# Designed miniproteins, single chains, continued (2): the designs that were tried, part 12

Each design is a single chain, and the fold is of that chain. pLDDT is the mean over its residues in the fold that is shown.

## One batch from the design tools (miniprotein)

Design m4411
Fold by ESMFold2-Fast:
Structure m4411 (fold): chain A 99 residues (1-99)
Amino acid sequence: GPAVDPRALEVQRLLLEMYRAIAKEPVDRERLLALLRRIAELVEEKEELAGLAVLYEALGDRELAEELAKKAGLEREKVEEEAEKVREEIAEYARRVLA
């Protein structure tokens, strides 16, 4: 059977809390940023760091977004483009869950 990684379980728990925060109107941005900081402590893979950089930029934490993007090898323009898409997806998800 697959090995259960305690870090992976904690990341999944934090992601579930993040979805709950996104489902609120208005979006609980402070809680989202706190959850993302905890997720950032648990992930080391470039793809995961890239995803976190985009989420931090979408939530307005530009300094941490730039730091994570540099570690992931992403250019700022790419992070800003993906962050706008994430903002649109978060808004759509909130509309669907709160309707």
Scores: mean pLDDT 70

Design m4412
Fold by ESMFold2-Fast:
Structure m4412 (fold): chain A 105 residues (1-105)
Amino acid sequence: NPEEIEEKIKEGRRLAAEHLFELTRESLRRKYPDLSETTIEILSVAAVLNYAEATGDKELAEEYRKKLLELVKKDLEAAKEALEVARELGEKSVADTIERAMEEL
């Protein structure tokens, strides 16, 4: 049943994105306990956006790009801190994603 398979694939992609977000968030809280919640959220959203863009999931990429822009707009200092942390971790794709969001303000 092609429709049932497509729905399951779409749901699986969304669940994978949510799981990546939570794993990234938990890992960052453990490694950087002094980082603000907003900085951790920016890094986690950027990681999911980078994953969605790399896998060609335009719908997830649009959703997470909007979330990233909203977070960056609310707290530019947290975005700057997130960019530095991503660079320090060697996460060039995540750093590039955050930098592009900051340029769109």
Scores: mean pLDDT 85

Design m4413
Fold by ESMFold2-Fast:
Structure m4413 (fold): chain A 115 residues (1-115)
Amino acid sequence: SVEEAVELFLKGLEYREKGDYEEALKLFQEALDLLEKDHPLYEAFVLMIGGLVLLDQGEYEEAKKLFEKALEILEKVLGKDHPLVALAKELLGKVYEKMGKYEEAEKLYKEAEKI
C-alpha cells in the first residue's frame, strides 16, 4: 500500500541517519517495490534517494534540485504537515547549510520543526 511504502521509506531514512546504509538501501527498495513506477511517490522517492547520493558526493547544487522537486511532489501527495515532508525540508536545509546559505537552511529547519 501507499501508507506502507511511506512507512518503509521513513524507516530507511532513519537507518541512513544511524549509518546503517545496507538496511537503508533495503528499506528504500522495499518502499519502491510497493509503488507502481508511474505513481508520483515513486518519482519522489527516486528523487530523494538521488539527492542523498549527490549530497554524500558533495554535489550540492544538483542535490538541491532533486530535493526541491521531491518536496513539491511530497507536499502535493501527502500534505504539508506529513513527517516525510518535514524530513525532506531537513535534508534540503542541510544542502543549503553545506552551500554556506545559512539563512535559507535555518528557515527550512524551522519549517520542519513545526511539522
Scores: mean pLDDT 88

Design m4414
Fold by ESMFold2-Fast:
Structure m4414 (fold): chain A 92 residues (1-92)
Amino acid sequence: HHMTAQEIADTILQVAADWALDRILERYPDIYDKVAEKLGISVEEVKKLLDEIRKTKLTPEQVNELIRLAEQGASEEEVVDFLIKLIEEYKK
């Protein structure tokens, strides 16, 4: 077989996170600007941190929450708060 179970799981998490973030950005195109404003950093730093998080740091629980936020029409404030939490946990 081509991949191990762990490699398949990691790939699924990355694909699911990418899908969910795309759906969130379609709904709230300025979401990263709002995250940047609340954290006092640049939008480019927010994008960089989220790119790093989704590649190596997202847990299945975090991916499930991103999917929930994308599918269930969560408020912009709920999405901003969750993204801030992801960035703060990553920076520890």
Scores: mean pLDDT 79

Design m4415
Fold by ESMFold2-Fast:
Structure m4415 (fold): chain A 92 residues (1-92)
Amino acid sequence: FLEIQQRLADILASKGIPVPPVQATPSEEDIIATAQAIQQALNGKLLSLEELQVAAEYLDALISLTDPESPVYQELRLLLGALRKEIEELER
């Protein structure tokens, strides 16, 4: 998890988008901030196919560690769906 989180942080930093520090157990606030950063990059069409795949891998891993009853869980799933749709469109 730390490795994929660091890869995502490096990608977002390279696009000028600030991300919270990499942590083994991110807080809900850090999760929300990172999700917003990913959404900003996605909306701006700033991510390559490979970078979108890293973001999707991070969200998939994060969702597996998140309480399904948490409000943030649904937001993460929606963002993952949007990333996967963008990946599918770019692979065509």
Scores: mean pLDDT 77

Design m4416
Fold by ESMFold2-Fast:
Structure m4416 (fold): chain A 61 residues (1-61)
Amino acid sequence: SSLEEKIAAMAEALKLVAQGRADEATALAREAGSSPEFIEAAARGDVEAAQREAVREYLAL
């Protein structure tokens, strides 16, 4: 797993959340090793929270 793969997976997970596919987004986020906060936001289908947590995680890379 590379940093590029993680970024791509998080971008896809955000797209899935926006499409109402929260279960698929959550599974992808877990496999990518995303933060617990991002995974939880994705599981809730909360697009704004998921975007916020993705930005926070990107800045921490």
Scores: mean pLDDT 82

Design m4417
Fold by ESMFold2-Fast:
Structure m4417 (fold): chain A 66 residues (1-66)
Amino acid sequence: MKKVLVVAARDLEKGKELAEKLAKELGYDDYIAVQAETVEEARKAAEELAKELGAEVELFTVDLLP
């Protein structure tokens, strides 16, 4: 199954840089960075992406509110 890392961050630019680094170092097949303010928003975005891509999605959050 394809493994995709989703990094959710308040600052999208920071999220993109971190997503690329983590995906490469941890062996993910692909990565996506999304902007979110809260962990709940991030989780919903990751669930939607998993459905749309038909892939296993792992969520990492940066500087988000609970």
Scores: mean pLDDT 80

Design m4418
Fold by ESMFold2-Fast:
Structure m4418 (fold): chain A 83 residues (1-83)
Amino acid sequence: THAKKLIEGLIITLKALVKNNAPAKILFRVFKTGLAELKKFYPELTEKTNAMLEELEKMMKNGAPTKEIGEKVIRRLEEMLEE
């Protein structure tokens, strides 16, 4: 329940940033902060959250657009809610 609320809050924030064409650096910072909070309270999610962060870092290094990065991250977080 609490983990689900944290993930839902992060999804809402990221969707707002994507809608407002926020810079990729801002999206990345928000995502890293959200994942750090999630790992702090739910250490069992550490491997999954680290895998997501590595995928995001790779996308940013390859110059992926903010919208593509945001949509990928939001999809991964939504998948976590369905588990």
Scores: mean pLDDT 78

Design m4419
Fold by ESMFold2-Fast:
Formats: sequence, structure tokens, C-alpha cells
Structure m4419 (fold): chain A 68 residues (1-68)
Amino acid sequence: MEEAAREAAYKAARDAVEKGLTPEQVGHAAFDAARAVLPPTNAEEQSKVFRIAAEAADEALKEAERKR
């Protein structure tokens, strides 16, 4: 489910930010988590996973910036 992939990606991104990882590593963690829940089998699914991961990473990074 897309919602489960978003939650997994956001949790992974937030955990990566809390560990002090770079923005690139945060994005990678979000992408890996989203792929684990929604393994892409075609280009459309790949685009969906990329979007979910990018949105999750962006949100986690913005939250960290607002707290500083």
C-alpha cells in the first residue's frame, strides 16, 4: 500500500536525520524503506517509489531545520 510505504519511508528518513546522516543518506534510507514495502516492477512503480521517498526525506529534513 502507498500509505504503508510513505510511513516506512518517513520513519527511515526521520531515524537517519536523528542519527546525523547527510541529506543524501536520508534520501537513500527513505528510498530503501519505500522499496521494501512497494518493490517496483515497472517504470511507473519506480516513479511512485521515488516520489514517496523524496517526499518523506524532504519532510524529515524540513522538520529538522525548523527545530534549529
Scores: mean pLDDT 79

Design m4420
Fold by ESMFold2-Fast:
Formats: C-alpha cells, structure tokens, sequence
Structure m4420 (fold): chain A 81 residues (1-81)
C-alpha cells in the first residue's frame, strides 16, 4: 500500500541521515512520504509532521527533521495496525 511505502521510505531516510548527517536524504524521503500519504488520504497530523520535517531539513536542521520524521513514522505504524 502507499502508506506501507511511505513508512519504508521514512525508515530508510532516517537511518541514512543518522549515518551521514545529510539533510538532502531527509528532504528526498520526506517529500516521497508526503506524496504517498497525500495519495492514500492519510492523516492530517502525519502530513503536518512531514511538512514541518521538510522545512527543518531545508534549513539544515537535521536533528529536528529526524525527530519529526520519527514521530511521523510512529503515527504511520499506528495507522497500519
């Protein structure tokens, strides 16, 4: 499903960003996840967190972006149960 694809994209982006410190990886993962969540009609809270993470990553705030994406991932996991 699109929500499962979004979850996998976020998990991969978070893991890679923790190893590299790259905001570009977070931006790519967050944009892909947002597109998939929007297409699936996912929750407004998940979309909000993804948009805030994109903004943080654009500013180079990798720590904040990772935290926001981890919260989005947690909520996606709950939606998939």
Amino acid sequence: SDLEAARKSLEAAIAAAKETGSPVILLAGAHEALRLVERAGGSEEVKRLLREAIRAAQQGDVETAIRLLEEALRLLDEELK
Scores: mean pLDDT 84

Design m4421
Fold by ESMFold2-Fast:
Structure m4421 (fold): chain A 94 residues (1-94)
Amino acid sequence: DILEELEKKLREMGASDEEIEEARRLAEDPEAVRERLTRALREALELSPNLTEEQRERALAQIPGLVEGVLELGLEVAALTALALEKKVEEKKK
């Protein structure tokens, strides 16, 4: 189950039960999920040192399609995916 695997991975990444519950509650608002996921993806790409400018521009252009693809898996999956990306961004800023 994708949700169980994602939740387990989030806990391994240091996400609290409270952060996971907050993300699940966000899933009740599709626009908030879309906005949070889009922001998290953009920040993750910005902090990727191994991308050339051309690769970054292509990846940024793919974000809307990627967001829609994740939303098709479910709003809860999308919300938890945004949290996972946010945790990766936090680690890179340390």
Scores: mean pLDDT 80

Design m4422
Fold by ESMFold2-Fast:
Structure m4422 (fold): chain A 73 residues (1-73)
Amino acid sequence: SAPLSEEELIERYKELMKEAALELGKPEAAEKVNDEMAKEVLELQKKGEEAARNGDDATAEEYAKKILELLKK
């Protein structure tokens, strides 16, 4: 199977973020999820994964915290 395109990853992240918000009982947060927000999360995730692969757990945790703060808005 081919890897997902960036556009497909953004859409998938958007769907997952909406589902997570609804499961947590936060429909207002689900409504705020858009392509720009999903793209920002994807970019932070890629940077976090790169840091983790390099053994930089502190930087990886920092990017994870940025994703969580973005999801709280």
Scores: mean pLDDT 75

Design m4423
Fold by ESMFold2-Fast:
Structure m4423 (fold): chain A 61 residues (1-61)
Amino acid sequence: MSEEELERETLILAAAVTKVTSEKIGDKKAAELAEKAIEAALAGDLEKAKELYKKALETLK
């Protein structure tokens, strides 16, 4: 397993947890950003996925 594969899998899991948490607290914007981060990671765009994930976390702050 490459470092990139591990990073992608970790990012998908983290974004999925963030999406579920955002949905439970009613933060639709954070949930949408987390969903887009998962989509980007699955597409192999790790840079975009990281950016979207950070934006989701900033929204939850």
Scores: mean pLDDT 80

Design m4424
Fold by ESMFold2-Fast:
Structure m4424 (fold): chain A 78 residues (1-78)
Amino acid sequence: DLEARLAALEAEIDALRKELATKQSNGTLTKEEAIAILQRMKALLDEATRIAEQLGDSARAAELQARRALVDAMLETL
């Protein structure tokens, strides 16, 4: 089920975002950890975007592409 897979990917992306924010706020985030989390988020966002496109959900695909662009920008500044 593509919809179930997309929901699972989005949940994992949200969990990684929360982990990144929590570690950043408490001062425990290392550069290496930030890169690893962001690279994982990028991979998940790429797959989620492909599934959204397969489902014909162009609005959701555009949102996921925008999130991926933000992750790319963060990786470039590290």
Scores: mean pLDDT 88

Design m4425
Fold by ESMFold2-Fast:
Structure m4425 (fold): chain A 80 residues (1-80)
Amino acid sequence: DKFKELLEKLVEDTFKKVEELVKEGKLEEALLEAEIALGLLRIGLGVAKLIGDEELAKFAEEQIKKLEEKIEEIKKKLEE
């Protein structure tokens, strides 16, 4: 539960930072921040699976998917 709260805060802080970087036109920096957070979420998923926390694992998988979608959006903007 506390580890889930930590992951939720990391995700929230990262999405906020990525959105600010996108607003500033710093798409490469936004992409880097999103990719770093993706790495951290994958570690969180590994930990959840190791300790058998099914709810935490589902949360991490959902956030990974959302972040992968955000990364694809940023990549499309870079290709424009």
Scores: mean pLDDT 82

Design m4426
Fold by ESMFold2-Fast:
Structure m4426 (fold): chain A 55 residues (1-55)
Amino acid sequence: SEVEKAQKELAELMKKMSKEIRAALEAGDFQKARELVLKASETITKLMKQIRELE
């Protein structure tokens, strides 16, 4: 279903974002890490809303 595809895409996106955030934290770049977290939060919220609307 389209919902299942969107959920898989969200999971893959979350993996990529998690890797980038972790790299920033390990580098001690807390400003970049914060910006990445905020961007990830906005993107995830939008995608979750879209998935909910498809259901």
Scores: mean pLDDT 81

Design m4428
Fold by ESMFold2-Fast:
Structure m4428 (fold): chain A 99 residues (1-99)
Amino acid sequence: RLAELIREIADEIVRTLKEKPVEEAYKSAKNLLDAAVGIARKSPEATEEAIKVLEETRDKVNKLMEEAVKSTPEQAKKLREEAIKLVREGADKAVELIK
């Protein structure tokens, strides 16, 4: 089901943001967020609102991680923690909006 796939992808994004070096975490998270949006767009279970939430989450996380790559290690850690929070919140909200 789409809800299960979104949660699974979100968990993988959170894992990568916690465990990988910042540049690798950004690349991986970007690819996984693109995959989540792509899967939702192809699913008959997705609403327009759910897709919009995933797109907005992707845009915000990408912006935070782009800044994290350019930041000091201390600032990058804070930006990563905010990105993790946005991924979790975005996934939960998108799942609530699915049919």
Scores: mean pLDDT 88

Design m4430
Fold by ESMFold2-Fast:
Structure m4430 (fold): chain A 62 residues (1-62)
Amino acid sequence: ADAAAQQRAGDLGAETRREVMEIEKELVKRGVIKPLSELTSLDEIAEYNRIVAEELRRRRAA
């Protein structure tokens, strides 16, 4: 019965992951952030997530 909800959540998650990866690639090229794979501390990961989330929101609002 919940298959439709899980499918929709999965599709949304895959799309969001693609957008996040494109944002990371662009911001790394611009020297704004380091790739997630190079981050070793929770503070660095939190800052990465904050910057990527802000950019994702800006792209969706534009």
Scores: mean pLDDT 72

Design m4431
Fold by ESMFold2-Fast:
Structure m4431 (fold): chain A 60 residues (1-60)
Amino acid sequence: GPVRVVAVADYTATSPDELSVKVGDELEVLAEVDDDTWVVRLVSTGRVGLVPKSYLAPAP
C-alpha cells in the first residue's frame, strides 16, 4: 500500500501544484518527483499535491 508519512512542520503552498500541510497531518506518498519533493495525498481531505520531503517524516 502507499507509504504513510506525517507533516513535522507547517508548509504553505507557493504554486497551484503544491499542497499546504499543517504539523500532524497524515499523508500518503504517491510518487517521488525528484530527490527533494514528493506527490502526497492528505488523508483527511483526499487532496493531492507536491510537498518538500523535508517537511515529512515516516509515520511510526
Scores: mean pLDDT 81

Design m4432
Fold by ESMFold2-Fast:
Structure m4432 (fold): chain A 84 residues (1-84)
Amino acid sequence: SEETRQGLVEFLELLHKEFGDKFKPILEKAKENLQSFREAVRELAEWIFEADDEELKKIREAVNKSKSEQAKKLFDYLEEMRKK
């Protein structure tokens, strides 16, 4: 959906701002087309699943300070899946 796409792009922009250029390739993929968007979602999910507690805390703080409802919902969903 458009909301899911917007949420991913805004979340990746937050990660790029806080953690630097390592997220720029994923952000560019999310903006290019539907296939690249799906690949960006997969790569982001893998990174979140492998993140340590300190990295997750920093992401949570960045998302909570953001004005993006869609980015917050996406992060909450990914964090909940990680707790399985």
Scores: mean pLDDT 73

Design m4433
Fold by ESMFold2-Fast:
Structure m4433 (fold): chain A 79 residues (1-79)
Amino acid sequence: PSEEQWKEIDAAANIFAAIVMLVTLRKEKLTPEAQKLIDEAEKLIDEAVSALQRGDYDKAIELANKAIELIKKAEEVNK
């Protein structure tokens, strides 16, 4: 595949990973602090999907990675 096709695949994969992590953590009982981080991550995932739909793969990857970072923080505070 071309470099652009690999970016599209990478963007889609990162978004999918973020969604899986979000859904997995939402199966747990969340503290208010964890819930706020998860709500912010969901908003970033929605924006990443919109960027992917527009063909802005670099932005989609960046937003998905930010969502993943917030989900990891939510896991840490959800105790």
Scores: mean pLDDT 85

Design m4434
Fold by ESMFold2-Fast:
Structure m4434 (fold): chain A 60 residues (1-60)
Amino acid sequence: PIELTLELPDLNAAIGAALAAIGLDPEAKVRVEGNTVTVTFPDDARGRAAAAELERNHAA
């Protein structure tokens, strides 16, 4: 699996990143802990593309 950990400036940004991940790949696993979002994507073409896009837009 492809796992990303994002440290966001606040809870609203963390929720936004979590929703973006699910929007990119509905099979994504998301954990939100305060301002930290951990996203696990499937290791397939869709998951790799989703991970790259989320990292590009929301990387810490």
Scores: mean pLDDT 77

Design m4435
Fold by ESMFold2-Fast:
Order: sequence, then structure tokens, then C-alpha cells
Structure m4435 (fold): chain A 68 residues (1-68)
Amino acid sequence: SAAEEAAKLVTEAYKKGIKAVVTLADGTVLEVDPENPASFTGAVLRVIGEESERVEVTVGDETHVFES
């Protein structure tokens, strides 16, 4: 699903110490800071729990769009 693929990318960025920005289908923007574990956990739980049909993940200068 879009949520599962987006959560995987967010997890990979977090493990590499790279900041990520997640945008959900409703326009909610979540910042994932590798120095704040709560930001990572909160973003992943929201992406998976809300089963977002479209998730955009920006890592560095690249934006990835996931759709289900």
C-alpha cells in the first residue's frame, strides 16, 4: 500500500540520519527529525494508522509520491 511504502522510506531516512517531511492526502505535514524519535514514531503511526491513499515523502531535495 502507499502507506506501507511511505513508512518504509521514512524508516530508511531515519536510520540514515536524514530529515524527512511527510505530506498526507488531507494536507497534513509531518516533519521527521532523526534527533527526535517521537517525531519518527508519530509520523509512522499516522501514515499506517490512517491508511492514507496518497503520501508524499520528501528526503533531502527529492520528493517521492506513493498512491494506492
Scores: mean pLDDT 82

Design m4436
Fold by ESMFold2-Fast:
Structure m4436 (fold): chain A 56 residues (1-56)
Amino acid sequence: SMDEELLKELLEEFERLALEKGVAAAVRHAQRQARTVSPEVAERVREAIDALLAAS
């Protein structure tokens, strides 16, 4: 679905930015993008990022 594709793309972008510019910059970028997507996608991205950060 479009939302699943978008979620995957946003998470891949987060991981790429975190590796290249650091986690803080990647989180700031993700927070900005959350304002441009549906609330459902924004919530799922936030949960996935929180899980990644908890695992680190």
Scores: mean pLDDT 80

Design m4437
Fold by ESMFold2-Fast:
Structure m4437 (fold): chain A 71 residues (1-71)
Amino acid sequence: ELGLKELEERLKKAEELLKKYEETGDEKYAEEALKILEELLELARRTGPQKLIEELEKKLEEFKKRIEEIK
């Protein structure tokens, strides 16, 4: 269902939002970044290869850790 181009674009957006959170402390950006990753992971779990699922799980854990370090 999820195309590679859409996956790449959504991941870039999530990374940009996380950077904005790190710069501003505005929880809105952190929430949006996590939501994008969680949506991508859900889609990958339905149709994606195991490697993609593992990469997205690692990315989500990384984002959560970075968010927690700021709070």
Scores: mean pLDDT 79

Design m4438
Fold by ESMFold2-Fast:
Order: C-alpha cells, then structure tokens, then sequence
Structure m4438 (fold): chain A 93 residues (1-93)
C-alpha cells in the first residue's frame, strides 16, 4: 500500500510536469501565473507528503524494498525541483 501510494505521487508529479510542458506548447509558451503558483504549491505539498510517507515506510517496509523506496524518493525530489525551477523561470519571463 505505501509503495503504491509513493508510485501514485511520482505519477502525479510526472503528470504535473508533462501538463505544464503541454500547456506551454499549446498556449504559445505562456501560462497563467496564478495557475502556475497553485501547481507549484501542489508540487511542494506532494513532495512533503512523500517525505512523510518515507518516514513511515522506513519503519514498516521490509529492507529488500528500501532500495526501491529510496529510488522513488529521489525521483520524486528531482521532479519537484525540476517543476519549481521551470516555474520560477516562467514567472521571471
């Protein structure tokens, strides 16, 4: 259950990144700044939720799954930071 929930969070982060890129392409590389800020807040919230789940997972998950759990955590962090960096660059444009 916990591992599936972490995978769902990663998929949501991938969807947010893909949706932002798709929206940029479809709307001549412009995005509504208020929507961008809302998505940035959601990305940070998902990152914090993933960190909370990781805290619980470290205690409940078998040691054999810790490598996979850590890989998912790193992927989630990369996706959150990439989204925030792109969002900041767009807000400055």
Amino acid sequence: VLLALKVAIVLLLVALNLNLVHSLRANNWTVNKSVLLSYSALAVGLGLLNALIDYVADRLLPKRLHKLNNAIDYLSDVLVYSFLLLSILLLLS
Scores: mean pLDDT 69

Design m4439
Fold by ESMFold2-Fast:
Structure m4439 (fold): chain A 76 residues (1-76)
Amino acid sequence: SAAEKAKEEAREHLRQAFEYIREAQKNFSDKEVAREHLEKARKHLELAIEKGNAAIQRRAQEYLKAVELLEKSIEG
């Protein structure tokens, strides 16, 4: 069904966001590379929130807060 496909897509977006967050952390000394990875993570989290159920939306919101903290750390 369309709902099952959306749920699976949301899970995949959540997984991709997590990997981009990890890559940003690994490349934290390279501010430009870290920012690019965090931007990609944010886009995947937005899609996970759009397509996901309540549990996926909650996890995506937690990851989004982590992205915002990392972005602030890069700027400060």
Scores: mean pLDDT 86

Design m4440
Fold by ESMFold2-Fast:
Structure m4440 (fold): chain A 67 residues (1-67)
Amino acid sequence: ADLSSPSMKRAALHEAEEMLELLRKHNMPEEVIEMVEEAIRLIEQGDPRAVELLQKAREILVEKGLL
Protein backbone atom coordinates (compact mmCIF):
# COMPACT_ATOMS: atom_id res chain seq x y z
CA ALA A 1 0.00 0.00 0.00
CA ASP A 2 1.31 3.46 -0.96
CA LEU A 3 0.77 5.47 2.22
CA SER A 4 2.29 8.60 0.63
CA SER A 5 -0.93 8.89 -1.44
CA PRO A 6 -3.71 10.75 0.45
CA SER A 7 -6.41 8.44 -1.00
CA MET A 8 -4.51 5.25 -0.09
CA LYS A 9 -3.74 6.67 3.36
CA ARG A 10 -7.46 7.34 3.94
CA ALA A 11 -8.39 3.84 2.71
CA ALA A 12 -5.81 2.23 5.05
CA LEU A 13 -7.02 4.38 7.98
CA HIS A 14 -10.66 3.41 7.31
CA GLU A 15 -9.72 -0.30 7.20
CA ALA A 16 -7.72 -0.01 10.44
CA GLU A 17 -10.60 1.81 12.20
CA GLU A 18 -13.05 -0.92 11.09
CA MET A 19 -10.66 -3.59 12.38
CA LEU A 20 -10.37 -1.74 15.70
CA GLU A 21 -14.18 -1.65 16.07
CA LEU A 22 -14.40 -5.41 15.36
CA LEU A 23 -11.63 -6.17 17.87
CA ARG A 24 -13.32 -4.08 20.60
CA LYS A 25 -16.79 -5.52 19.84
CA HIS A 26 -15.49 -9.10 20.22
CA ASN A 27 -13.30 -8.39 23.31
CA MET A 28 -10.08 -9.42 21.59
CA PRO A 29 -6.78 -9.40 23.59
CA GLU A 30 -5.29 -5.96 24.34
CA GLU A 31 -2.11 -6.91 22.40
CA VAL A 32 -4.10 -7.15 19.13
CA ILE A 33 -6.01 -3.91 19.85
CA GLU A 34 -2.71 -2.11 20.56
CA MET A 35 -1.26 -3.48 17.29
CA VAL A 36 -4.07 -1.85 15.27
CA GLU A 37 -3.84 1.40 17.31
CA GLU A 38 -0.10 1.55 16.51
CA ALA A 39 -0.89 0.87 12.83
CA ILE A 40 -3.31 3.86 12.84
CA ARG A 41 -0.57 6.13 14.24
CA LEU A 42 1.91 4.90 11.60
CA ILE A 43 -0.66 5.39 8.79
CA GLU A 44 -1.18 9.02 9.90
CA GLN A 45 2.62 9.47 9.68
CA GLY A 46 2.74 7.79 6.23
CA ASP A 47 5.02 5.07 7.65
CA PRO A 48 4.97 1.87 5.53
CA ARG A 49 5.55 -0.25 8.68
CA ALA A 50 1.80 0.18 9.25
CA VAL A 51 1.22 -2.31 6.38
CA GLU A 52 2.93 -5.13 8.33
CA LEU A 53 0.86 -4.45 11.46
CA LEU A 54 -2.40 -4.32 9.46
CA GLN A 55 -1.46 -7.59 7.74
CA LYS A 56 -0.90 -9.31 11.11
CA ALA A 57 -4.20 -7.95 12.44
CA ARG A 58 -6.04 -9.12 9.28
CA GLU A 59 -4.60 -12.63 9.69
CA ILE A 60 -5.81 -12.77 13.31
CA LEU A 61 -9.30 -11.54 12.33
CA VAL A 62 -9.51 -14.07 9.46
CA GLU A 63 -8.46 -16.92 11.80
CA LYS A 64 -11.24 -15.85 14.21
CA GLY A 65 -13.80 -15.70 11.37
CA LEU A 66 -14.35 -11.94 11.81
CA LEU A 67 -13.22 -11.00 8.27
Scores: mean pLDDT 79

Design m4441
Fold by ESMFold2-Fast:
Structure m4441 (fold): chain A 85 residues (1-85)
Amino acid sequence: SMEELFEMVDEDLYELAETLEVSENPGKLALALFARLGAIREGRVTPKIIEGLKKIIEYMEAQPLTTPEEQAVLDRLKEVLEEAE
C-alpha cells in the first residue's frame, strides 16, 4: 500500500514526498518514486525498476525545480540510481 511504501523510506524522503503531493505537480510522481525506491531497498534491482527510476529522474530534470525540496528529491533519486547500478 501507499502507507507501507512511505514507511519503507527514510523520514526525509517521506516528508519530501508529502510536500510534492500537495504541490501543483503530482502525487502520482511521488507514488511512482516511492514504489521504485522501495523495490531497490528490498534488494530487488531489475532492469525495469532501473528504467522506471531513470524515467522519473528524466521527468524531474525536465521540470522547473522551484523549491529546495524538489531539488533534494532529484538529488536523492540520482544517488539511489547510482547505488543500484
Scores: mean pLDDT 56

Design m4442
Fold by ESMFold2-Fast:
Structure m4442 (fold): chain A 75 residues (1-75)
Amino acid sequence: SSLEEFLEKLKKKLEKAIELAREGKFEEAEKLLEEAEKEAEELIKTRIPDSELKEEIEKLLKEAREELKKIIEEA
């Protein structure tokens, strides 16, 4: 399904952003996370009327942002 495909792609982008941050590539990690956040916002606005799916996507983004912030602050 298109939603399953989106979630899979989102998870892969978030994983890549965290990996980049662990490598010390903070600017690249931040840009990739911002791209993922923008893509998710657009999808939510245009294709996701389901509040539960919106909450799941928002949780994934928030957790990735918090992990990225923690890695950068602890570096």
Scores: mean pLDDT 80

Design m4443
Fold by ESMFold2-Fast:
Structure m4443 (fold): chain A 75 residues (1-75)
Amino acid sequence: MEEVEELRKKAEEALKNGDFETALEYIQKLLDLGAYEVALELARKLMRATKDKDVPQELVNRLIGIELRAIGDLL
């Protein structure tokens, strides 16, 4: 799970820096690798971090899509 661990660290760093677009990109890559639990955890952290922030609705829509896909794949 070396690539998953690297992407997780990059997503966490982007979240820490307020780079929500970059964090979303790494979360999407984690989802594409089948790391659904990690992707869902990070997507929820990103959603909380964007609360009361002026962010594009497209970013919010993509986060919702990631959460729905991750939940479906965890069944």
Scores: mean pLDDT 77

Design m4446
Fold by ESMFold2-Fast:
Formats: structure tokens, C-alpha cells, sequence
Structure m4446 (fold): chain A 90 residues (1-90)
């Protein structure tokens, strides 16, 4: 498999101190990486070819990883920010 090239298109700091970095993939689809105040990756949201959004969340204290698919980017980001309650364990 080819290694995906990511282009950083924006960086946004949320009110809770978290940072969202938005990357454009080579196919034009977006990947959003969410980091906490200490710079630990707590989750990511990726656009899929079928138009759905994949949300992945990691608890930085426990290391638990969860994922789910959503119909919208907004729902996927909210699920990550709600601290894994709506995501299935991996």
C-alpha cells in the first residue's frame, strides 16, 4: 500500500484547550487529528470514499481505542470530544 501524503491545511484550538489539525489527503479527502493540551493524540476523524466519516478516539490515560462511522463530520468530531461514550471498543 502507498503511504498517504498529508497536507496540513489548518490548525484550530478548541475552548477546552484541545487542538484540531486538518490535513488534506492526496485524493482531496480530509483527515482531522485531535490533540489534547499536552499534545497527545486523543482522536481522529477521516472522510471515507462512501461519504461517511470514520471517528477514532484514544483515551490518553488508559490507552483505550474506540471507533465508529458517522454520516457527517460534525457528528464524528462530537463523538471524539465526548470522550468515547458513543464509540465501540477496539
Amino acid sequence: PAEPRLELVSTEKLENGYTVRTYRRADGRLLRVIKDEDGNVVGAVAQRADGKWLAVAIDPETGQVRRAEFDSEEEAIEAVLKGLEELEPI
Scores: mean pLDDT 73

